# Designed miniproteins, single chains, continued (2): the designs that were tried, part 1

No score or structure here was measured in a lab: all are predicted.

Each design is a single chain, and the fold is of that chain. pLDDT is the mean over its residues in the fold that is shown.

## One batch from the design tools (miniprotein)

Design m4001
Fold by ESMFold2-Fast:
Structure m4001 (fold): chain A 73 residues (1-73)
Amino acid sequence: MSKEERKKLFEEYEKEVKTMSPEQRAALQRQADADRSEEGFIRSLAIGTVDIKEAVDSAIEREKKRQEELEKL
C-alpha cells in the first residue's frame, strides 16, 4: 500500500486505540507481535479483511489456541 494510505490507517488506528481498554490493547499488541511487523497488521486493515474489533477478536482466538496447544504438550 502507499505511504499516504498507511498514514491514514495509522491515524484511525491511533484514534481507536485511545478508546480501548487495557485488555483490548494487550490483545492488539499480541496480534502485532504474531504478525512480526506493524506493516503486516496495517496491510490487513488496508485490505479491509480486518477492522480493529476483528483484529482484537483474532488476537484473542490465537491466544486461546496457544493455550490449547500448551495443554497438548
Scores: mean pLDDT 61

Design m4002
Fold by ESMFold2-Fast:
Structure m4002 (fold): chain A 58 residues (1-58)
Amino acid sequence: SDEENREKVLKLIEEMEKGIEEFPDLPDAEKARERIKEAKKLLEEGKYEEALNLLTNT
């Protein structure tokens, strides 16, 4: 469901942001920041499944 997908995306964003805080200077951290921004944009558009796929297929 959309609500379940939204909750999963929010949890993944939180976990990814914690990882970036620990390793901010790694190249993967920069890519993770970009994916988080894209996922947040998809959440604003109500595209929860697409946001989840973006974060899980990398």
Scores: mean pLDDT 78

Design m4003
Fold by ESMFold2-Fast:
Structure m4003 (fold): chain A 79 residues (1-79)
Amino acid sequence: SLDIEVEIALVEMQVAVLRKAVEKFGNPELQKLVDEASKKVDEAIEALKNGDYETARKLVEEARKLVSEANKLLDEILK
């Protein structure tokens, strides 16, 4: 499952970038979205370690939705 491993790595990198924005701007709503996305990534990694590829995929999709919401909020903060 190279595809799911790559998707997890990409979302993990996006969460790391968004965490730098949280440190810079101190916005509590942005922090909540980033923390929730980070938790979903950690849960996806654990599911993958346990061979539960379907659960890992679902958790990555949930993390991507949270990252999308965080990016929308960040765009509003930067206006």
Scores: mean pLDDT 87

Design m4004
Fold by ESMFold2-Fast:
Parts: sequence; C-alpha cells; structure tokens
Structure m4004 (fold): chain A 73 residues (1-73)
Amino acid sequence: SAEEIVKLFKEDAEKLKEYLKNTKLSEEEKKKILEQIEKLKELIENSEELSEEQKKELLELLEELEKLIEEVE
C-alpha cells in the first residue's frame, strides 16, 4: 500500500541521516546525492499512487535531507 511505501521511505531516510552523521561525504558524492534527491522529488510530485498528503510528507523529508547534506562542509 502507499502508506507502507511512505513508512519504508521514512525508515530508510532515518537510516541515511544516521549514516550521514557518522560519514564525511566528498564534494563529488554530495553533488551526486543532491542530483538524485532532485530526481526523486520529481518522481514523487508526478506519482499517481501517492495522495497529496503523502507527497507533502515525502517532499518535506527530502527537503530535510537536502538541507543536511548541503550544510555539511
């Protein structure tokens, strides 16, 4: 179900946040990840399977991940 997909996405995002706290990314790695996040945002916005509320939740989560990656100097 879409709710299960959202739950899995949130769980994976939390794991990624923990990984990012303990791992230094190179500039090349940061650029690549940010590019993938932009692609994923487009995919979510154009999804017919997700509700508007689910899209909002996932987009907010991706925005938070982008900010975290961008602020790591």
Scores: mean pLDDT 77

Design m4005
Fold by ESMFold2-Fast:
Formats: structure tokens, C-alpha cells, sequence
Structure m4005 (fold): chain A 68 residues (1-68)
């Protein structure tokens, strides 16, 4: 039914949101520990933050689909 499909989309959105939040936290923690001269650490931290943001946006798209 419609409600079951919406529930599945919301569950997937919740999983993506949690994963995105975890990557954001890991990226922030890495950047906080990384020195100004540690270019590799900075790039890795930024990469984690950007990936985390991407997953959160994917979760929001699934939430919008669940409303329809």
C-alpha cells in the first residue's frame, strides 16, 4: 500500500541521514585534530564532510518522495 511504500522510503532516509551525520562528525573531528600543514588530513576531512552533506540531501529527497 501507499503507507508501506512511504514507510520504506522514510526508513531508508533515516539510515542515510544517520550515516551522513556520522561522516560529518568524523570529518569535523579529523579537521579539529589536523594541523595547518597536514594537507592530506585537511583533504580527507573535507571529503568526509562533503560526503556526509550529500547523504543528508539524499535522505531529504527520499522524505519528499514519501510525501507523494
Amino acid sequence: GEAEKAAELLKKAEELERRGEELLREGRELLAKTGEDDREGILRGIGLVLRGIGLIFEAELLKEKAKK
Scores: mean pLDDT 85

Design m4006
Fold by ESMFold2-Fast:
Structure m4006 (fold): chain A 89 residues (1-89)
Amino acid sequence: MEEEKEERIRELRERTFKEIEKLLTKELGPDSIERHLLLSMIRLALSMGVDIEVIVEALRKSGVSEETIEKIRELLEKLEEEIRELEEE
């Protein structure tokens, strides 16, 4: 049961990360150093369960548009909800 929940959480994080990668690639471009750094930070933050506001502030300070930040916030909030539901099973 616990191992199965861990696998599902990993899959949810991977799905969310891929969607964020698409949004950042669209805004910053595929060869952007800033994009690469932000994606590395987000990947680490997702694995550590860091607060959404920390990720949002990092994106804002890096010059990401408020429209893209809002979309990323929605993805992260949905991820937290889905993980919470799995843990409360």
Scores: mean pLDDT 80

Design m4007
Fold by ESMFold2-Fast:
Structure m4007 (fold): chain A 84 residues (1-84)
Amino acid sequence: SKIDELVELVREALELLKEMQENKEDKEKVEELEKRIEELLKRAQELADEILATADAATQEEFRKRLAELLAEEHERFQAELAA
């Protein structure tokens, strides 16, 4: 299902975030993992848009925004931890 695919994309992104923490001294690897996480989050956003296709436009926009903010906040939090 599309929901299962979304969950798997988010799970993969979280595993990559953990891998970044374990390799925080390897700046090149951190940059590579960051790009992979961004790509997974883009695919998750696209899949979320498809899931919301039957909802009204206002609900679709709000959900896309909230999902994007949630995923970006987790990514930013991890980046801040690595920079410390």
Scores: mean pLDDT 73

Design m4008
Fold by ESMFold2-Fast:
Structure m4008 (fold): chain A 115 residues (1-115)
Amino acid sequence: MPAKEQLLKMLEELGKRNAPQDLIDSARKLIEQIKDEERLEILLEAARAARAASPDDATAVVIAVIVAAILVLDIPSLEVLREIVPPTAEAIARGVKPTDEEADKNRQIALDALS
C-alpha cells in the first residue's frame, strides 16, 4: 500500500477515536502537499512512531503528524528528515519536552498549521 494511502487511513482511524476534525483536515491538507514517495514514507514512519507512543491519545498523534508533515515540507534533506522527524513525532505524541525551545517551536508549528 502506498505511504499516502496508509497515512490517510491512519487519519480516518484517529477520527474514529475522537481526534478533532479540524486537526485531521489540517493533517490531510499537509499530506496532500507532499509530492514524493520518500518524504511520504518518512512521514508514515513518524506517524507510526507517534501512534505507538500514544495509542490512547488520538489528538496528540494527529498533532505529531501535523508537525512531522511541516518538517517534511520545510526541510530539503531526506537524510536529515530520516534522522529527526520520527523521533520528533514520537516525543510530541508522548508530551515529552526535549528542551523548552524545541517544545515551544513544535507547539508553534502545530498551532500555525491549525490557522
Scores: mean pLDDT 79

Design m4009
Fold by ESMFold2-Fast:
Order: C-alpha cells, then structure tokens, then sequence
Structure m4009 (fold): chain A 79 residues (1-79)
C-alpha cells in the first residue's frame, strides 16, 4: 500500500517535470518494495500500473507503463 502510493507520487512528479522529487520518491518506493515479499510487491506494482493507465497524460503513459512492466518482470524472475 505505502509503496504503491509512493510510486504513484513519483510518476506524477515525473510527468510534471519535477525530476528530483520523482527520483527521491521512486527511491523510497523501491526500498519498500525490496523489503516486501514478491507477491505483495507485485500487487503494489499492479495498482501503480492501473493508476498510471487511467491518470497520466498520453505522452508519458507508455514510458511509465514500460518501467512498471520491467519491475514486474524482475520480481517474477526472482521467484
């Protein structure tokens, strides 16, 4: 839950051009995800992907979803 919220805030900051804030929030989210079991991390990433698909501007949406897909693949490979 917390990790998914931080990921959403990081993607929103990135979409708005606040790159330094986005990097800080993304770093915190990744640290939380690394501490979670794989199943919980995947659920948080799925929630972030649904948020991004519905709310981000069309021009940044593909890049954000591609990053989330890459993280999901990394988590699945760790099983």
Amino acid sequence: MEAARLLREAEEARAEGRLEEAEELGRKALELLQALPAEEALRALAEAARWAAERLPAEVKPAVLAELDAEVAARLAAL
Scores: mean pLDDT 68

Design m4010
Fold by ESMFold2-Fast:
Structure m4010 (fold): chain A 68 residues (1-68)
Amino acid sequence: MLSGREVALLIAGREVRRFLAAGDLARAAEVVRRTAAALGLSPEEVVREMVELGALSEEEARRVLEAL
């Protein structure tokens, strides 16, 4: 049902949400950068796809994008 890319984005998005909930913007941004490198995407593309999949809210996405 979900592609391997979508599964990876959902798992990474969960990790991003944990760091954002802890106030750790630097680690949230590191997860996004690592995921982007692994998938051959930009960090902004990773965040956009995470929002599309429901892994991040628009507010969470804005916070992590500002930390990139």
Scores: mean pLDDT 85

Design m4011
Fold by ESMFold2-Fast:
Structure m4011 (fold): chain A 80 residues (1-80)
Amino acid sequence: AEELRNKAIEALREAAELSKDEEIAAGLREGAERLKTLDAEGLKAAGEALIEAGKVAKDPKLAEALIKAGEYAKKAGEAA
């Protein structure tokens, strides 16, 4: 569970670095910090939200990083 949470945090930080919008980048960094303290239900909800955000992202690398972060967060919540 913790390994998957850490992978989600790392993928979300990578998404923040790929973002060209500083406001979006700041939000993604805040989201990564929030993942450290979310319970199982919060991790599943965050994972689903990140996957949906990735599906509508116009930048393919940002989309991939968001979907990957969401998949890890969802799995971490399911394993907790």
Scores: mean pLDDT 80

Design m4012
Fold by ESMFold2-Fast:
Structure m4012 (fold): chain A 62 residues (1-62)
Amino acid sequence: PTVTFASPGDDSDEKGKENAKKAVEILKMLLEGDPEAYKKAVETLGETQANELLEGVKRLRS
């Protein structure tokens, strides 16, 4: 996409809050052992964040 105008302020705020909420929900799904959790994490947060959450859950459940 081409930058046409100054960046919107609320864009950053909404992204941060949305990402935090989704991360919490996905973390709960991973803790519950939901088989769709990793796929949803990748779709929602991206591969890097999904992998970090998965590793965190593995450590937490050790």
Scores: mean pLDDT 69

Design m4013
Fold by ESMFold2-Fast:
Structure m4013 (fold): chain A 104 residues (1-104)
Amino acid sequence: AKAALEAKGEEYEKQGKEYRKKGEEAAKAGDLEKAAELYIQSGEHYKKAGDLYEKAGNLEKAKEAYANAAESYQLAYELTGDESYEEKAKEALNKALELKKEIS
């Protein structure tokens, strides 16, 4: 059911937000390794939320979730220098931009 997919998406979105907040707290404390791990987890959870919202047909929430995934992966890239996270950030941003065109 679409409602079940949206509810699961909301759970992943909430987890993504919590990981982002914990990552920001770790970064502020100077624990950059922990901050990077938390930003990666944030990006993964926001991406899963986006996928679930897209399957549910909620393109607006999918767009927002993918945009948040892109930001979390970009933060992970800035701390690690690992180009795989830059690639994940660009992929998530491209999904958000394509969904924006479909909504407009």
Scores: mean pLDDT 91

Design m4014
Fold by ESMFold2-Fast:
Structure m4014 (fold): chain A 78 residues (1-78)
Amino acid sequence: VDEDEINDALAEMYLALGKVLESKGQYEEAARWYEKAIELATSPEVKAEAYRNLASVYRKMGQEDKAEEYEKKAKELE
């Protein structure tokens, strides 16, 4: 397993943790895990998913401008 595979696998774990926290209403914590996933992911698909989840969380926190920015970043990777 190379470093890219390890980093993407760990990023997927961070996405899973963020989704659990988001489901519990812990949006600030969820956002932090999604940000870590973005920083670590090497796959554009994993990064795009992280950006979409981060946008969703910012919308739930009432930060619509940030949500739109991250949605745009996700689309640029698609």
Scores: mean pLDDT 83

Design m4015
Fold by ESMFold2-Fast:
Structure m4015 (fold): chain A 92 residues (1-92)
Amino acid sequence: SSAVEAYLAGNEAFKQKNYEEAIDAYTKAIELDPNFAPAYHNRGVAYEELGNYEQATDDYTQDGIFEIKRALGIPVPISPDLQDLADKVRKN
């Protein structure tokens, strides 16, 4: 839940175009759940908005690695926060 709260705080900062604040919040989400793919994706978008293409590429690559591993049948840890995020998105 703490990872989802940090992720949602990042989304609010992003909506306000506070990209550095969004990156900080997404980074906290990743620290709390390193398998939380949505946080990598959205942090990459925020880095891209700041013109930080190297960090954006790294985050997009990490997000893509999770998808490729699943497609190849390689075990990828399922984020425990994905269901919590889905529940919060459904309510908001």
Scores: mean pLDDT 79

Design m4016
Fold by ESMFold2-Fast:
Structure m4016 (fold): chain A 101 residues (1-101)
Amino acid sequence: MYREVADQYYRLGQDYYQRGDYDLASRYYTLAGQFYLNAGDYDSALYYSRQGIDYARQVSPNSPLLGSSLYTLSRVYERQGDYDTARRYRQLADDILQRNS
């Protein structure tokens, strides 16, 4: 279930990227990363969350989508046992999300 939804979000992200809509591309890549994380596909979760970060930064350095993707990276590293990297990404995500609330 989660992987199939993630695949759909990734395809939407690609479509919007090809149209030059970096805001929607970032949004759907961020959602893809979250759903790949929930599916246990950590390689895809890392990849698409990083793409979401790259496109979010092209829109705004303080985008809430940037915060959401950083939070997903934190969760992946936590599940892989890299607590130091997880803590760093979590702190960055919390800072960005708090500033956009």
Scores: mean pLDDT 83

Design m4017
Fold by ESMFold2-Fast:
Parts: C-alpha cells; sequence; structure tokens
Structure m4017 (fold): chain A 70 residues (1-70)
C-alpha cells in the first residue's frame, strides 16, 4: 500500500491532539505550541516541502506522547 500523504498524517495527528485536549492531557501552553506546529506543517505541505512537514508531524507526535507520560 502507498504510504500516507503528509496531509493525511497531519489530519490523523490533529485528531489525536483534539482527543488529548478533551481529556485534559495538554496545558494551555502545550495546546498553543501544538497549534503553531500544525500551521507550520500545513504551510510546508502547501509549499511541497514534504520532508519539513513530516519532521514537524513527528515533533507533534513526540509532544503528544510526552503529555501522555506525565
Amino acid sequence: APPLSPLEKLEEINKKASKAIEEGLLTPEEQKELHKKFLEALEAINNGDDEKAEKIIEEMEKKLKEAEEK
């Protein structure tokens, strides 16, 4: 099967972030930082910079894992 596109990966991570916010796992500061990364990833995708988008998505995933481990 073809790998997920960066946009599809970003949509998936955004769903995970929304659930983490609903469950109270993220501080207001962490929510703002995650939103900033989301916008930066969207801009990278729009510019065709898939490598940059994937790096930002990985940073978002790491932040969500760190929040769950607190």
Scores: mean pLDDT 80

Design m4018
Fold by ESMFold2-Fast:
Structure m4018 (fold): chain A 93 residues (1-93)
Amino acid sequence: MTMEDALLLAARAALMPRQKELAGGDSARLAEAQAVVEEEAERVARRALELWREEGGGLTPAEVLEAVARAFAELGLEEEAAAVRAAAAEAAA
């Protein structure tokens, strides 16, 4: 698994509550919700990769998740940023 794959998976996981909200429990809306979440996840993952490289490319789960959390915060996705930052704190403990 590449770092790009790891960052993208973390971004997708953080966006799952948003995907569920957009789908509204309707399987017919799930495809549209998935497309929106995938586009957002790709933007977050690209910015997270830049932030991760700037911070020295640390390989701990906490360092990887902190880069994702910062990318979410910079893009205005504050709920997702808080969720990922909580996961990073748990990984650091």
Scores: mean pLDDT 80

Design m4020
Fold by ESMFold2-Fast:
Structure m4020 (fold): chain A 61 residues (1-61)
Amino acid sequence: AEELAARAVEAARAGDVKGAMEALAEAGAAGPEATAATAAALRELAATDPSARPTLERLGM
């Protein structure tokens, strides 16, 4: 869960939509807790880093 959340955030900060989507998909496969943790990390990034917002919009966040 923590690794996937961190990877998704790093990818989103870098503008790597594919990397962020892959991390989110792996979290989904790992289960609801991993999905929730990854989604929460991405939402926090959306609130605190405007430069990541275009990538997060493409993720449906």
Scores: mean pLDDT 77

Design m4021
Fold by ESMFold2-Fast:
Structure m4021 (fold): chain A 61 residues (1-61)
Amino acid sequence: HHRAEHARKALEALKAGDLDTALRHIAKALGVSVEEVRKRVDEGPVSFGQLVQQVVEIARG
């Protein structure tokens, strides 16, 4: 189980502006589908920001 590694890669991709790569790694870090992550993006910046915060916590261990 490499959730922390996926979380770190997601944050790196977000910093680089590579949204598609970031969403795939967020999905793997959280153990959800890419479609669920895209739904949270579509719900708006607050919903997506909450997901990013969870990813930051997973990346820290």
Scores: mean pLDDT 82

Design m4022
Fold by ESMFold2-Fast:
Structure m4022 (fold): chain A 79 residues (1-79)
Amino acid sequence: KSEEALKLLEEARIALRNGDYETAVKLAEQAIKLAEESGDKNLLAAAYYVLSMAYRKLGDEEKAEEYFKKANEIVEEIK
């Protein structure tokens, strides 16, 4: 389960690198769902950061900021 989420996150990062921002959003959203189900807060925060970056590249600054804040909230909870 966590391994599946990590693989999706890695694929999302590859999509970002290749300029396929819509695919990066889709893969990051799937990774978020699996990370939430497994309780993997580190993976969840990482997936929100990828989603934020993808939305920023798509020009959706509002969503980029929203997901960046979600990632930071999770990091503070882990700390």
Scores: mean pLDDT 84

Design m4023
Fold by ESMFold2-Fast:
Structure m4023 (fold): chain A 67 residues (1-67)
Amino acid sequence: MKLSEEELDREVRFALYEIQYAIALRSGDLEGAKEILRKAIEEFKDDPEAVKLFQERLSEVEARLAA
C-alpha cells in the first residue's frame, strides 16, 4: 500500500482535528468541541466518510449542550 502526499496530508489533518476534539471534550469545553467539529466538516466536505463521522459527533455535542 502507498500513501500519496495528498493522502498523507489529509490523514495528518484528520488526526489533528481528532486530537483537538478529544482535548476539548476532556476539558469540558463543549462549545470549543463544536467549533472544532464545524471546522473539520468544512475542511473535509469533499470526503463523505469524514463528514459523516464529524457530523455524528457534532450532533452528540449539540444534544449535550441542549440538555
Scores: mean pLDDT 79

Design m4024
Fold by ESMFold2-Fast:
Structure m4024 (fold): chain A 99 residues (1-99)
Amino acid sequence: MEERVRELIARANELIDKGDFEGAVQAVRDAVQAANELLETSEDLEKAYEILREVVDTAARVYNAIVEKEGDFSPLAIDAAVNLLAAATLLVTAENRLK
């Protein structure tokens, strides 16, 4: 799962740099789904937390790039915002489990 999440993060960053916003949103969505699986199955919660931070950072980058180009209420910007909220929720969940 860790390798899968990192691969999807790398793909999202590559796609946004190429201007493939739809592809970037899909890659972030896939990364969030893989990150949820990682959080539920991981024996190394500290490592999962670090990877979830990377997912949140990537989701935020994709959202900001789309908003700058298309505005904050475009369908793609809304999809990116939903991905960012989902990623942030997973990060908070992991943080609470580290207590």
Scores: mean pLDDT 84

Design m4025
Fold by ESMFold2-Fast:
Structure m4025 (fold): chain A 120 residues (1-120)
Amino acid sequence: GPLLERVKAAVESLKKRVQEAADKAIEAMKNGSVDEAIKAMEELATEFRSLAAAFRGAADVLPPEMGEIARKASEEFRKAVEDVEQAAKLASTNPEEAMKRIREAAERALKVADEFIAAL
């Protein structure tokens, strides 16, 4: 129905935003633009913090099974923030590890988004 289509569209938009932010950070790292990479990582971490808060809020109003999925999603987004913050600290000294952490954080966020869609 229209509500399900809107929720799916919102999650797909979120997936695209995470992919674009991660790709910008990785591209800046590959180009040696450490300051641009750190800024992109800070923007990605802010997106993950906003998502963690949104899913935590949703967990309190959803049916118990959906609420559990939303709570786990919130916890994964909080972990993604920590991984991106650690990547920012490594950006100048270990760019390969920094890029790996960004890729893994984005991959976990996309998996969580797909699991949420599957539960609808």
Scores: mean pLDDT 84

Design m4026
Fold by ESMFold2-Fast:
Structure m4026 (fold): chain A 110 residues (1-110)
Amino acid sequence: AEKITQPASVSAKVGESVTITATGTAGTIGSYDVDWYRQKPGEDKELIIKNNSELPEGVRSRFSGSKSGTTASLTISDLELEDEATYYPVAFGADNKPIWGNGTKLTVLP
């Protein structure tokens, strides 16, 4: 089974920076671009990072992405309470089949 592994949860304080790291294989993150999605409770997934490091229109500049080898990272700078959400990486495989990480729940403390 193609798997992307990430922490189940992470916490940080308002004004801090946090990095969420996803680890795949050569056949997942190592071969394909990674998009990052944010999901708040009761809402649809929102695209936050496209193609490893591209910031979509309307997404705040506090979000950044990177990829190195089989590892993809999402960094959120200057944390706000509104950043509290679950964050999902997705890599699109050879047949455009999405390979999703299980999500990291970010808790933001005041």
Scores: mean pLDDT 84

Design m4027
Fold by ESMFold2-Fast:
Structure m4027 (fold): chain A 61 residues (1-61)
Amino acid sequence: SEIEKLRKELLKLIGEIIRLIGDKLDALAAGDTDKAAALDKQIAEKMKKLDAVAKELDALK
């Protein structure tokens, strides 16, 4: 179903965001501020997609 597809996409995005946050923390610990900034942009993009999927899923209720 469309609801199942959106739920799977939501969980996938959450997992990707958690991994990116971990990578950012590692970059910051290493003093790699350029990499941390690039990861922040990726996190923001994934969070924007997460909000869109969550809104679409809520609209199906």
Scores: mean pLDDT 87

Design m4028
Fold by ESMFold2-Fast:
Structure m4028 (fold): chain A 70 residues (1-70)
Amino acid sequence: ASKEASLYTAGVLRVVGLILEGASEEEIRKEAEELAARAPTEEAAQEILERAEEIIRRAKEEGTKPLIPR
């Protein structure tokens, strides 16, 4: 089994769920940091944090527009 993929999938789903609920940038980042702390490797932790930053950055650039474009 791919441990990194399982952790990654859970992390991404949690972050996306928070965004869909209208969570703040700080709340999303906090969850990503908690997930990164549980990561089995430094690489997996870094990827979780980078993915969360990408999602936050995109939301900021689009002025809190929906994740899925029309």
Scores: mean pLDDT 64

Design m4029
Fold by ESMFold2-Fast:
Structure m4029 (fold): chain A 92 residues (1-92)
Amino acid sequence: ATDAAIAQARADAEAFLEKYLTPEVIEKAKPDIEKTRKLMEEYGFSEEAIEFAELAVLVAHAASTIKDPNLVPEFIAIVLRLIGAAIEEGLR
C-alpha cells in the first residue's frame, strides 16, 4: 500500500491543482507554505514529508476558491491522503 498510494496521492493533488490553481492562489498560499516548511524543518521532518505537506497547503488554498459544494469531499480526500503520505515519509 506504500509507494503506489503515495504516487496516487501526488497525482490526484496535481490533477486537482491543474483545474483550480491560479496565480492569485499561489501568492496567497506562499506565506502558509513557507511557515509549514520552516516548522517541519525545525521538527526534523524529511524533505519528502515537507513536500507533501506543502502540496496539502496548496490544495487547501485552491479549494477555498471553489464555489461548488459537491467538490468538497474530493478536496477532503486529497488533503487527507497527502497528510497520510507526509506521515508515512516521516516514519521512514
Scores: mean pLDDT 77

Design m4030
Fold by ESMFold2-Fast:
Structure m4030 (fold): chain A 99 residues (1-99)
Amino acid sequence: GVSEIQQMSDVDRYTSRGLRRASQLYLQGDRDGALRVLDDLSSDLRSRSQQFSSQGLTMTSITAQSLSDTTDSLGQRVRQGQLTDDQAQNLLDYSLSVL
């Protein structure tokens, strides 16, 4: 079987790809496109968390839920105009370091 560490790594990479796309769209001035990517990512991570929970992958489920919640909070900051370009650049840089 796949280890929990490997599954958590896969979830982190998946999340980083989504955050990379959202950050690129945001920095290009496409805030609506960024929000769509973040909303889809949050929803997908929530669904994955439930699937991991059903498989007994408790740590991976918790990780996916935490990343879903963080992604949702990021989307709320974008909607409220509270995300800075520096914060978006930091998210892009982080996403590139994980991939």
Scores: mean pLDDT 84

Design m4032
Fold by ESMFold2-Fast:
Structure m4032 (fold): chain A 55 residues (1-55)
Amino acid sequence: SMEEKLEEIVKEVLKLIEEGVPFEEVMRRFAELAAERDVPLSAAIDALIKAVLEK
């Protein structure tokens, strides 16, 4: 489902951030993951923001 795809993308991106990967590289990987899984980048960004705010 779309929700499961978004959850996996968010999890991978958060992992990169925790590993100290530079912001530019994180954003590049984020876009690649969204494209690979056929998810709109805007939806993926919204999901990441929600995940961070819900902590």
Scores: mean pLDDT 80

Design m4033
Fold by ESMFold2-Fast:
Structure m4033 (fold): chain A 92 residues (1-92)
Amino acid sequence: ALEKAAEAAEKAIEAAMIALKEASKEDIPRAIAAALKGIGGLFEAEVLGRGREGAQDALDGARLALSVSRTEEGKRLAEEAIRLAREALEEA
C-alpha cells in the first residue's frame, strides 16, 4: 500500500510538471496545485508512513494534473497515477 501510494504520488508530480510546462497562464495555478498535492502525497507515504492519506493526496493531484494536461504523455501519466492511487486506497 505505501509503495503504491508513493508511486502514484511520484507519477502525479510528473504529470503536473508536464502540465505546468505546457500550461496557459490561466492553468498555471492549477498545475502548481497539482504538483503540491503530489508532493504532499509523497511526503505522507514515504516520510510519515500514511498510505491512505498519501494515496488520497496523489489522487487529488493526479486529477488536477489531468484537468490541465495538454500532452498525451501528461494525460497518460495522470491517468496511471489515478489508477495507482485508487488501488492504494482499496488496499488501505
Scores: mean pLDDT 84

Design m4034
Fold by ESMFold2-Fast:
Structure m4034 (fold): chain A 90 residues (1-90)
Amino acid sequence: PKPEELSAEELTGLARRYLEEGKYEEALEYAKLALEKDPDNADAWTTLARVYLAQGKYEEAREYVAKALEIDPDNPEALANQRRIDAALA
């Protein structure tokens, strides 16, 4: 299926797969497209944060984790990413 035909959840899943493969540009594109379809998708925000965290871009990662936690304060992945960023900046 074409990316435009996929749900925000499916696009987030693809972004995670690209991230796991080290394909950060594709991961970023798919995560952003997921957020374009559903800006309240906490998992898409956490995936975007993970892409930036993997590249050492801690300020952007922090911003996106904060967005995920505004939507879902108990999101386990957002909380885990927050701890990783805090550890990296300590």
Scores: mean pLDDT 85

Design m4035
Fold by ESMFold2-Fast:
Structure m4035 (fold): chain A 60 residues (1-60)
Amino acid sequence: SPVIAVAKVDIPKVDEDTLALKKGEIVEVVEELEGDLVRVRSLSTGEEGIVPKEYLEVIS
């Protein structure tokens, strides 16, 4: 089953690999990375990028 998470805070685009998210945006966790980072896909836009795991709450 897909791992679904919600953004706890607004996440700005700080570099080319970061996915910018708004608080409450729903994402799928695609891959867990080193350094407490995760690759996610936005369910609203379909865009992928990297965000800190600490800013996400897993809901599924």
Scores: mean pLDDT 84

